# Ledger of designs, part 109: designed miniproteins, single chains, continued (2)

Each design is a single chain, and the fold is of that chain. pLDDT is the mean over its residues in the fold that is shown.

## One batch from the design tools (miniprotein)

Design m7799
Fold by ESMFold2-Fast:
Structure m7799 (fold): chain A 83 residues (1-83)
Amino acid sequence: SVSELERHEEELKEFQQMITEAYKRIEENEDIKDPNQWENVLDEIVEEIGKKMKSKAKKDEYLEKLRILLQFKINDIQAKLAA
């Protein structure tokens, strides 16, 4: 049997894979440079990942965290472009 700790670690690894995939997509998408398009791209990525999640309670928590992390990544990309 998988321990609770190991199950939690697997959940975190899955979440980090989602972040990595989403981050790669935003870096490769030129629309990320457009303030009006960034929100649409962010919403699409969060929605797509949300549809794949199995836990309803964790879904809301992880999607909120993902959205925040992606907003920070988008801001970092835009700041580097402005510099």
Scores: mean pLDDT 74

Design m7800
Fold by ESMFold2-Fast:
Structure m7800 (fold): chain A 91 residues (1-91)
Amino acid sequence: SAAERRQRELENLKMRISIAYYTYGVDEEKGFEMLNKLLYEKTGKVAKDLDEINEQIRALLAELGVSEDEIDKFLEQLNKVAESIRKYKQG
């Protein structure tokens, strides 16, 4: 169904964002480039910093019908995992 296809597309987008964001935890330069490339593909906009990346993710998910609460939880999870990766890498 159209609804099942939209849900699959949203889940795929969230997975792609997560991979790029977690890469940012390992390698800030590579992860930031991956995030910008993904967001440029979807929005035509380039972010200068992580705050703009987070704003663009929020706007994109909101346009796709994701609730503010779910967006907040998703962004919090992305940041928490990226910070955990960074701390682990530092030893």
Scores: mean pLDDT 85

Design m7801
Fold by ESMFold2-Fast:
Structure m7801 (fold): chain A 68 residues (1-68)
Amino acid sequence: LSEEELRELAERAYEAIKARDAEAAARYLTQMGASPEEVAAIVAAIEAGDLATAVALLGRVVQRRLAE
């Protein structure tokens, strides 16, 4: 993924988290190259209503992918 594509997918994942759409969030995170463990953790946070944790975990995925 290019940096631009990664940022676009991150924005879509962020909107899905805000909408509490765990399925859409999981799809965008997988396209971003998030591991199954990272996807599961973010989905669990969304389902728990802990959107702050879900957003923080999304940020970690983005930082990791940009650093690679």
Scores: mean pLDDT 85

Design m7802
Fold by ESMFold2-Fast:
Structure m7802 (fold): chain A 103 residues (1-103)
Amino acid sequence: SLRDDFLRSEAGGLREAADRIEREGGSPETAEAFRRGAEALERGDVKEAARYIKEAMRLYAASHKPSVSEVSAEYILSAAASFAGLDEVSEAYREGGRILGES
């Protein structure tokens, strides 16, 4: 289903982000937030996924000035999550785009 495809694909994306942050010597707390978000998506826990995604974006923005493409990616993911029927995840990515755009 579109829901299952989104959950699987984006869980992978969040794990890749966590791994990249660790490789680049970034904050372990930030990497952990992305990883917890991925784990929540993998088990279909959309409420916990939304919490971790918002926290990951706050932590990321605090130590990194996001690019326009990074801000745009959050809004694209928000739209994709909404299309997949994942409203809480959609709202988390929309808030993430706002947080990144304000930094």
Scores: mean pLDDT 87

Design m7803
Fold by ESMFold2-Fast:
Structure m7803 (fold): chain A 80 residues (1-80)
Amino acid sequence: SQKEIEEEVKKILEEMKRLREEMKTASFDEFEKILKKMSELKGKFLELVNQLDKETREKLIKELKEIEEEISKIEEKKIE
C-alpha cells in the first residue's frame, strides 16, 4: 500500500540521518564507507518514492535534500 511504501521511505531517511551523525566523527576511511552506504540508501529511496503520489513524493524528496545539504557541510569540513 501507499502508506507502507511511505513508512519504508521514512525508515530510509532515518537511517540516512543516523549515518549523517556518524559522518561527523568518522575517519576518512570510515567516511568513504558511509558515503557508499548513503548512495545505496538514496538508490532505494528514489525507487520507492517514485511509487508515491506527487505531493507525498515532493515532501519526502525535500527531507532528503535537507539531509544531503547537511552532509555537504560535513564533507566541506573534512576535505582539504
Scores: mean pLDDT 84

Design m7804
Fold by ESMFold2-Fast:
Structure m7804 (fold): chain A 100 residues (1-100)
Amino acid sequence: SRSDLIRRAIFLSAEATLLVMQGYVLKKELLHQNPNPSQEEQQMLAQLDAQTDALLALSGELDAAIKNNADDSTLQALISQLEAQIAQVNQLIDQMNKLL
């Protein structure tokens, strides 16, 4: 139902917000441990920034779609995109945590 899609969207937005916060903390911890990161570490930090920016953008698009009464197919597509982006950010955070 539409109410189930909206509820799912709200939970995913909350999950996205938590991941952005976790990524921010991880970035600060890595830079505190090593103020002069390697080229590979710099690339991973840049990927984290890009992926969390994409996560926030998708969450914002989903919120706007709900407010504008977009159809269920549009909401489902955005939910799927946000779920995929959440999975990518989780994978990167897991990889970066191994550097601590």
Scores: mean pLDDT 87

Design m7805
Fold by ESMFold2-Fast:
Structure m7805 (fold): chain A 109 residues (1-109)
Amino acid sequence: KKEEEIKKIIKDIEKLEEMVKAKVPAEEIEEWVKKEKVDEIALFVFQLGQELGLSLEKQKEILKKAIENGNSLKEKKLVILELALPYITDEKAKKTAKELIERLKKELE
């Protein structure tokens, strides 16, 4: 079950990277996301990766760990944020990420 989820999510993020590099219009990417039912976690990691300058390989590593260690969307987002935290160089963004991590931890307890 988790292996199939990982395989699909990795394929989805690889396709997102390919489309962005090929300069596909945002509207066409949005239509593809809806048509292929792209996982919210893939979109979340891809957006963070673009903002933080994470390589595609690092994004794939984070996604695999999120699926392996998280059962719910909130748990997966928590794993992603904790793994991404060391790459946040902006102090305000880092504070926001830490506050979101604390909030998610409280909601999961």
Scores: mean pLDDT 82

Design m7806
Fold by ESMFold2-Fast:
Structure m7806 (fold): chain A 81 residues (1-81)
Amino acid sequence: MSMEELAEEVIKELAERLKEVKSEEEVAQLVQELYKRYPELPEALWQALYTVASEGLRQGLSVEEIERRMRERVRHLLAAM
């Protein structure tokens, strides 16, 4: 699996589970769970996903908008790696 494919799989699962998440603390717990399942994803990408998800939830953004922002942030980071 490529790094791009791995990141996309994580983004999709994170976005799906965000529909049931109501707090930034729950986002942190979710990211920790997924980190254990996908340890091959770099720390920089995990920090980016957490930041976008927690900020989006705090701002009341739709899960679809948060998912789009996560993809954009990951694309920029992967291009810089």
Scores: mean pLDDT 82

Design m7807
Fold by ESMFold2-Fast:
Structure m7807 (fold): chain A 77 residues (1-77)
Amino acid sequence: MEELRKRAEEYAQKVRDELQKKIDEATKLIQERYSPEAAEKARKVGEKASDEIAQKTFDEVYRKLLEEERRRREALA
């Protein structure tokens, strides 16, 4: 149980880190082309979206791992 959760969490964290790098790059471009104010607003929106995507990724991966574990246990019962 905890092992599967940890695996899903690590995967979600990896996705979050990748998204954060893209947000940083996009924010830099917006700051250079538009304004620091627009960049800050874009960053906040991006970070919120990143959190939602990471949470969704965690739930999806964890659900899959639990389903596979459930099937294995049912086969043995």
Scores: mean pLDDT 80

Design m7808
Fold by ESMFold2-Fast:
Structure m7808 (fold): chain A 85 residues (1-85)
Amino acid sequence: EEELEALRKTVEDIRDFTLEQYKKFLENLKKKSPEEQERILKRIDEGIRRTAEAFGIDISGKTLEEVIDAYAEAILKAQEERLKK
């Protein structure tokens, strides 16, 4: 239980860090042309898809924030199952 709480905190910290990086990325994105913004967002989506495949997560129809939340949930669930063993 204590270990699970520590893992939840770690997953939350990773999620928060990822969201912070995403916000900084969006700030830099605003400095670029709309066409370049679209290309960069597609590149991020491709990277997220590859990572999701590695974790076995279905990202179809999800926003970037929803994908980040899905990663956090999947990691936490896997760790909960590990601790129950």
Scores: mean pLDDT 70

Design m7809
Fold by ESMFold2-Fast:
Structure m7809 (fold): chain A 95 residues (1-95)
Amino acid sequence: SSRDQLIQLAVRITQIIMQMRLDPSQRPANAAQIDSIIDQMISIESNPQVQKLLNQARQIVQDILANPDAPTAQQRAALTQIQQLINDVVDIIVS
């Protein structure tokens, strides 16, 4: 189902965020992967509330891509915000 596909894509984002926390040198490449996955999720999802949360997450990912030399603390805060938005997406989908 589209629900199961969205959950699987959300799990992939969580795994990539964990990798980005462990290896900051891969953050630009991993952020680009997250952007691609969010784009896939938006194309599958018809729920406007979920699309809004995904677009908010995408904006944060694009800020990471635009600021590769941002301080580590700022990048970690951005990853936490992306994870919270993805968790909110999953909560709506499984409700």
Scores: mean pLDDT 88

Design m7810
Fold by ESMFold2-Fast:
Formats: C-alpha cells, sequence, structure tokens
Structure m7810 (fold): chain A 76 residues (1-76)
C-alpha cells in the first residue's frame, strides 16, 4: 500500500541519517541524533496514519533534516 511504501521510505531515510551520524559524530552527539530521529519517525508515522500525502511526508522529512543540521551546528 501507499502507506507501507511511505513508512518504508521514512525508515530507510532515518537509517541512512543515523548511519551517517554514527560514522561522523561522537557517541554523545549520536545519542542526540537518535532521539531526534526517533521523535521525527513517530511524528511522520502519525501523519501517514492520518492520511497525509507523500508531498506532506516529504516536506516534514525535509524539516527534520533542517532541524538536525541546526542541532549539529549548535553542538559544534
Amino acid sequence: SMAEEMRKAVDEEVARLLAEARATLSPEEVAVVERLLAQARDGLYALIDQGASKEEIDAAMARTKELLRAEAERLA
């Protein structure tokens, strides 16, 4: 289903971002990223369950990436 495809896309992107964080950041910084990504995934899943479009999910993921970038800059 479209919902399953969107959930899979979210999971794959979250896994990619987390793998990148683990390769480049300290363990303490990775813990912050893991928490933010877990919260973002829960929110994206809730939007998918509410019938959000792929465009809305893509936009929410883009906002999540911007928040992670801003947080990384603050931790540096």
Scores: mean pLDDT 82

Design m7811
Fold by ESMFold2-Fast:
Structure m7811 (fold): chain A 73 residues (1-73)
Amino acid sequence: MTEEERRREGESAVQAARDTINDLKKAKEAGADEVTISNLAVAAYLHAMAARSLGLEEEADEIIKEVKKVVEE
């Protein structure tokens, strides 16, 4: 994998996680069931782990913190 490819994949993973967090917030506002909220939280977490594996550790940690905040609120 080139450095440029790794950067693009990492940025894509961060964007996917942020999009999933936005969906999680919308689902929570709409009164979605616990299973739906849990599935979206897990998806965001997996995207964050992918970003971390590609060297975006700080961004991944911020995403994980935001997921926890949204789920707990």
Scores: mean pLDDT 82

Design m7812
Fold by ESMFold2-Fast:
Structure m7812 (fold): chain A 87 residues (1-87)
Amino acid sequence: DMEAELRALGYDEERTRLALELAEVRARAMEKFKELYKAAKTQAELEEIRKRQAEVGALFRRAADAIEAGRLDEARRLIAEIEELLA
């Protein structure tokens, strides 16, 4: 149980909630990119998907770092930005 593990690490309720939210968004991003790769028919489309995946990956790393550092407002903004890129 990730929630119990995060609480055991001294994470407050909001930090625990954001960490779980980030994990859920990450799972959805992985499925979306899997479908995009399956649908790609040209080398140009594949390269565009790779670039977008790298950009989203960088945002996930920044969001995870923000949660760990207790910068929760930054983490919320980064998660929202990822959600918009996945819409």
Scores: mean pLDDT 83

Design m7813
Fold by ESMFold2-Fast:
Structure m7813 (fold): chain A 76 residues (1-76)
Amino acid sequence: SEKMEEVRKKLEEALEKKDSEEFIEKTIEHIELASSDEELKERLIEVLKEAKEKGLPVDEVLERIRKVYGEYLKEK
């Protein structure tokens, strides 16, 4: 998808600039466009919205994303 490719490009630009707000917003857009599991999608979006509210730096946002994936893969 052209829209998904554009979102990915903006994500990479936000990472280079260490722009956590832009990174979070584009990550949410990417997740919403991806055909992923709804439970994982909801958990990721919730964590990302909280990270934006708290003004977390990109490194901490990435750590929170990794934790959500780790917990999701461990749960049955």
Scores: mean pLDDT 78

Design m7814
Fold by ESMFold2-Fast:
Structure m7814 (fold): chain A 117 residues (1-117)
Amino acid sequence: MTVEEKIEKTSKKIRETLENSSKEKQKKLIDAVGDEFTKAQLQIQQPQSQLEADVIVGMGRIRRGVWKLMGDKLPSKDFAQSFSDDVKKQLTRFAKINKEVAEQLADKIIEAADKLS
């Protein structure tokens, strides 16, 4: 499986899990995804380039669990789509810096979603 195929699979898994989850399980998944992005970012301790800095800033909403605030404001299907799209975007950007870490991050997110299902 290519990293691009794995990112697509991860995005789809997040969307489907959120659409079929209670609000409490949705918050747990958002926190689990944020924790995994935080662990992945720790492998880039200080940005050495503008691209690395932009990627770190871009993943900030996911890492801080900001999406938990949106779950109560958006219809469940729209929320699931929007969050999964943001995760796909940030994983794709991360893969430009470190493909191997992005692939591992995608696997860890799938594992977290499966554990909550």
Scores: mean pLDDT 80

Design m7815
Fold by ESMFold2-Fast:
Structure m7815 (fold): chain A 69 residues (1-69)
Amino acid sequence: MKALVYALVPREKAEEMKQAALEAGATDVRVVPHGDQAVVVAEFPDEKTAERAAKLLREKGAQRVEIVT
């Protein structure tokens, strides 16, 4: 069962958030530019790993974080 995490971040933090997602166990990460912001889309092997990663990204300053299963 895979889970996706969508994190809305300032564009200057996109690379930092991508690295944080990879360190949190993401199997794939994509950054999508969105004006002055970016959406970091990270794929995780399970929902529990995604929940832990979402918490970490919020702590690092992500403005909005959503988990999709």
Scores: mean pLDDT 83

Design m7816
Fold by ESMFold2-Fast:
Structure m7816 (fold): chain A 80 residues (1-80)
Amino acid sequence: LEELLEKQIELARKQGDDAEPERGRLVERTITREELEERNAKSEDPVGAEEVRKSYEYIVKYLKQPEEKIVLALPVPEPL
C-alpha cells in the first residue's frame, strides 16, 4: 500500500517532468478521485475501489489541498 501510494505520486511527478510542460505544473496539485481511478485502471496492478478511495484520502492529507488546486485552462486556439 505504501509503495503503491509512493509510485502514484512519483509517476505524477515524472509525467509532468517527462512531458516537460515548462512552468512546473505539478499533477499533485490536481488530484481527483476519478483521475486516480483511471490511473489505477491503466496501471499493471489495479486495486479495488475501496483501496483507491483510501489512497486518495491519504494523498489529500499529504498534498495539503484543496487550496492548491490547478486551474486547467486549455484555451482552444481560435481559427485564424
Scores: mean pLDDT 49

Design m7817
Fold by ESMFold2-Fast:
Structure m7817 (fold): chain A 103 residues (1-103)
Amino acid sequence: STKKILEQMNAIADRIYALMVEIIDILDEQEKYDLQQKLRDLETELSEAIENKDYEKKQKLLEEIEKLFKKELPEEAERAIKLWHELVQLLEELHKLQEELES
């Protein structure tokens, strides 16, 4: 059902937004304002890599983000990485549902 797929996509999109807000709140609490835009740019690149099935680029972007969190947020790195991994899984589910919708 197209309606059911769209409802699932909307729920996933809302969850991705909520996770990004939590990550941005960690950056804000640590006064890492310059990283907020870099993180959004990396999310966009990651979404494009997932859509294009570029698994090598996806892996490199994940490693870059984990390194950034460990360097810039040493005490919050585990929490930020966990939220980021959940966000990535949801991005992959969103793109899979989009492929089902376009089929």
Scores: mean pLDDT 83

Design m7818
Fold by ESMFold2-Fast:
Structure m7818 (fold): chain A 91 residues (1-91)
Amino acid sequence: GATIQRWVQRLQQLGFPQSVIDQVAAMMRQAAASDPDTQRALIDQWTAVVRAQIDALYQAGQISPAQAAFWRRQIDDFYDTAMRMIDRQQA
């Protein structure tokens, strides 16, 4: 959906490898079609992949400390929002 396409565009702008972007997008699509426990596991998995790639880009000197901090906050905010939404659906 629109959310997946926005994340794909953001990851492309950051210079993520296309293979990593494709992997993340596939996990996001699978999460949307899964039960709540599987959704949590997939969100944990793809956000971990994104965090690891941000760290790799930072260590390679391809992004600034400010960019790394900004994108870590963006992914953390998304994670918290997504988990809260799943919890609300189970209430």
Scores: mean pLDDT 84

Design m7819
Fold by ESMFold2-Fast:
Structure m7819 (fold): chain A 101 residues (1-101)
Amino acid sequence: SETSKLLEELAAEAEELAEEAEKAGKVSEEEAHVIVAKAMVAVSKKSKEKVPGEESAKLAEEAGFSEEAIEILRKEGVSKEGAKYLRKLAELKKKAAELAK
């Protein structure tokens, strides 16, 4: 599935970023969001079907991305599968907050 392909590509990127973070010792939550946003844009450039930037930005905001990451997605947009992934992240974030009570 397209979602499976997106997750595989994001997992490969995350592995590389984890190695860099271990060496640098400093990756903020906000910097991590920017890296994920850039990875999603890179994946979207291979897709024929894109979600408009304004909708992509709203989904990223609901998923709890930093302002810089939201603006990256507002300019570039994401794939339809990327948009589904952002919605899933927003749902997981909400559930995690409920479990932490």
Scores: mean pLDDT 73

Design m7820
Fold by ESMFold2-Fast:
Structure m7820 (fold): chain A 64 residues (1-64)
Amino acid sequence: GLEELLASLPKEAQPLVREMYEALRAGDNVAVAAAAKRLIDAGLFTVDQVSELVRRLRELLEAE
């Protein structure tokens, strides 16, 4: 689930990834993009890694 995914990530990324998950749940694409940009700008993820992360978070939402 989400908690297992978060536990596999750097601690610095976890709050932004949680915000991204909640934004995806709410359909707030602007908030998703903002969280993605912050992860990339902080050097925590590449663009490709963020795309894969968004895909995994969408799969978790579909499983709820």
Scores: mean pLDDT 84

Design m7821
Fold by ESMFold2-Fast:
Structure m7821 (fold): chain A 100 residues (1-100)
Amino acid sequence: DKKRKEILEEAIKIFREVVEELKKKGLKSVTFGELLSRVLSRLESIEVALEAFRLLLKAYAENPKVPKSADSMETELTLEQIEEILKIMEEMVREEIEKL
């Protein structure tokens, strides 16, 4: 499905752009809510937004280095933890595209 591939590629591209912006600004950590807000502000499509959210939640759940107990929008994530989330998301996108 060409449309599915394009949506997945756009979702991961937006997340990469957010991570690069955080790195360029010299930010060492952001809250989960701030990270989510930055991603959502760059999304032009509901379909891309839903896929970005699905990928982020799954990557967050699968990352052993991020705190998972009583997660809130105020939970702080280090830039290193955010980069680990991005790596997991990129692996998920790669695997899902290979199955199309």
Scores: mean pLDDT 76

Design m7822
Fold by ESMFold2-Fast:
Structure m7822 (fold): chain A 76 residues (1-76)
Amino acid sequence: LEEAVKLAKEGLEHKREGDRAYQAGDLQTALSHYERALKYFKEALSLLPEDHPLYEQVKKMIEELEKRIAELRARL
């Protein structure tokens, strides 16, 4: 559980840096950070039991990041 929480926090930090880069118009840097965030959230999800409250939150974050990454790749 501690490892999953740590990975989720690292994912959130990368997502925030990606959001910052996106707002600055640096789409390539935003994509890089979102891809790193996705990796951390997928690792966190693999360590979380399905009945854990964070499971659904991390799962939704993965879905949102996958959509955003696809949109950015289509624009670059």
Scores: mean pLDDT 85

Design m7823
Fold by ESMFold2-Fast:
Structure m7823 (fold): chain A 93 residues (1-93)
Amino acid sequence: SVEEQRERGRETAELIVRFLREEGAEEAARLVEEYARANPLASPVSLVAIAVRELALAGLFEEARRLLEFAYEKGLISEEDYEQLKKELEKLE
C-alpha cells in the first residue's frame, strides 16, 4: 500500500540520516532528509543512491563505501543493488 511504502521510505531515511550524522556528513544528512520529505514514496535504493552521490560529490568516497555496506547489512538494498551502486561509485573517482 501507499502507507506501507511511505513508512518504509521514512524508516530508511532515518537510518541513512543517522549513519551520515555519525560519520560527520551533516550536509549529506540534511539533503537526504529534504529529499525524503519531498519524495515520501522514494524507494530504499533511491535514498541510498542519493546519499552515496552526495558523499562522492564531497570527495567522501570511503564514507560512501561504508554507507553501501551499512545499507546492504541492514537489508535496505539487495546484493544486486549494492554491486551496481559500488560500480557507479568507482566511476566517480
Scores: mean pLDDT 87

Design m7824
Fold by ESMFold2-Fast:
Structure m7824 (fold): chain A 98 residues (1-98)
Amino acid sequence: DPEKIAEYQQEVLERAEEAVERAERGEKLNYEELGLLSAAALLSDPETRQRLLDVIDRQKKKIFEEKNPNASEEEIKEFEKRQEENDKLFLELMEKHK
């Protein structure tokens, strides 16, 4: 049912926008909300997709730092570098699949 698929996609995008606003207010997102942002990224234009990935990466960094409070500056930078490499791969795969 194309209409129900479109309604579902719209609900995913609206819920993702709410989660982004909460994250921008300094709220920590849970793993379900990060999954929602990832799903919304698949449905989004390249500019919106990049913004969603940036939010996901910031949230993952906060989770990493909270779980690793004694992490060195080098370990944090290595984590950030891995996130950037993963995002680049994701974006390249999305561009090739279209």
Scores: mean pLDDT 80

Design m7825
Fold by ESMFold2-Fast:
Structure m7825 (fold): chain A 89 residues (1-89)
Amino acid sequence: SEKELQEELEKLKNDPELVEYLKRLLEAYKEAIETKDYEGALKRIAELNEELFGESVSPKFSSSVSEEDQRKFFEESAEELEKLLKQLE
């Protein structure tokens, strides 16, 4: 739904704290890709969520998820988040 995406973009333009959170989240995703420390990245994201929102909402990978699938998750998530943030500029 393109309309939902546009409504989310308008909310983000009026919420600089949320934009800052998303920028920090993108940095965590990029660091995960660079270091290949996907479990460490999930812990850092959980700490970031707890710092800013008082709750841990970070997912964990099941033991059946391959390192390649974990890498793809971070790469795809970073790409989508970077595209979203560029639309705010």
Scores: mean pLDDT 72

Design m7826
Fold by ESMFold2-Fast:
Structure m7826 (fold): chain A 100 residues (1-100)
Amino acid sequence: ALSEAQKAQILEALGRLIRHELDEAVKAGLISEEEAEEIYRRLMEIVREGLESGDVAAVEARIEELREEFIRRHPEAAALLTGLFDLVLSTFRGLVARAR
């Protein structure tokens, strides 16, 4: 359903959003630089794989699993992580819907 150009646009837009939100969280002292890099890499991997397969539902499920994992590892950051992952899921859904 998605063209290669549409996949590239989604990856670029979502990558910019995730990096910005993670950078702000690091500046606020809520997560470490290393944790931010891990979250970024794993989120972008899930999105890339899902766009290549065309399985949007699998992307959403994997992002939810990743959110559960990080909340379990860092319960003190649960509110921040919930907000971040909800924003990522909402943005991904919107970008895919807009791309058609």
Scores: mean pLDDT 80

Design m7827
Fold by ESMFold2-Fast:
Structure m7827 (fold): chain A 100 residues (1-100)
Amino acid sequence: KVELLKEAAELIKKAKKELEKGLDKVPEAIKYAEKAAELLKKVDKKLATEAEAIRDLGELAKRRHERGDTVGAERTLELAKEQAEKLYKEVEEKAKELEE
């Protein structure tokens, strides 16, 4: 369980770094969020759902950007970044609890 949580945390951190690079890197962030969700599904369904939410926000930001809704795309990107930061902390905390 701890190893899967640590691997998922690394993937979430990578997703956040890609989101920080802007809208052009959202597709890479979505891939990392999906991989994290697959791992988290094996250990915690709620954390997996939060990773899926990051993926869904990324997809929404991408669709808004493609439609020329720059303001909506940037707002959705910021929400995705916030969710990724929150999930990273939650996954790290759960891993720490299981190691104690």
Scores: mean pLDDT 86

Design m7828
Fold by ESMFold2-Fast:
Structure m7828 (fold): chain A 98 residues (1-98)
Amino acid sequence: SPLEEFLKKIKEISLDESLSDKEKIEKVAELLLELGLDPELVEKAKKVMLRYIETGKAPSPEEQEVLLELYAELARRLLGLSDEELAEMRARLRESLA
């Protein structure tokens, strides 16, 4: 399960006492990139989280929208099939019918 594997990796990062909170955020960002999330979205979300850790100030409405977009893409990747996987399945079915 992609969700189960992701949660296992997040737990391992969260419990790593050798890592600072900032280093944990960096490691989570690396996992999101490995899942194929948009690098620009991951970088924006990382900057929001780092600012929150450094300042303690709640995310602005614009920063909250970045985090919501990240959660939506993460849920799509972990809970369902991608549009690319559906397109590849369609291509393979087309070849099988030829």
Scores: mean pLDDT 76

Design m7829
Fold by ESMFold2-Fast:
Structure m7829 (fold): chain A 65 residues (1-65)
Amino acid sequence: MDELYRDLAETARKYGVKALLPPTRAKLDFAATVINLSEELAKELFGEEATDALREVLRKHKALP
């Protein structure tokens, strides 16, 4: 669990995703939920490049279907 949140936090900082900074577990859980619910909504909220990077982190940790 800690590795997933660490990777998500580093990705949020790398892409400067203001909605996810500072990266709390609640904000990162929100990001994971939105990405799993609607990729289009996630891209609108976080940006396309950041969403793709966050999705790859979730995929690596088996948090995507």
Scores: mean pLDDT 81

Design m7830
Fold by ESMFold2-Fast:
Structure m7830 (fold): chain A 81 residues (1-81)
Amino acid sequence: MEEVKELLERVKEYREGAEKGEDPEKLRQEAVEAMFEAIEAGLKAMGESKDPKKREEMAKLIGEAFEVALETARETLKHLK
């Protein structure tokens, strides 16, 4: 849970940093890496949890992280071949 929460905070920092004139490409790349790590950790924890309420809360957090990761990944992939 903490890793996913830190990811959401980094997304806010990414958007605020871009508005302040920081290097948006560098911030985007670091955010993408952090998002995928948090999603993988969250999915693993959800698979090991037997508590249905904790699974539901984790699924909501992962869902939010997936939306941000997909949007950021689509932008990053535009810079690949």
Scores: mean pLDDT 63

Design m7831
Fold by ESMFold2-Fast:
Structure m7831 (fold): chain A 70 residues (1-70)
Amino acid sequence: MPSVLELLLDMARRLEENRDAPGLERGRLHVEMLRRAVDTARAQDAPQELIDELQALLDREERLLAAAEA
């Protein structure tokens, strides 16, 4: 199972690789990576503070994506 740090680094790399992609596609990728980070943190019994921070980031990005798709 990848660490939360590995998922965040992978997310950063994928966002950089897709810098020329349409904003909606980049937004979907970002949401996907954050969901995986939250799930991994929960599965690894990470500190609640880290889970809460990742969840807040996910909620923000999902809200932005939903607004952009509307």
Scores: mean pLDDT 72

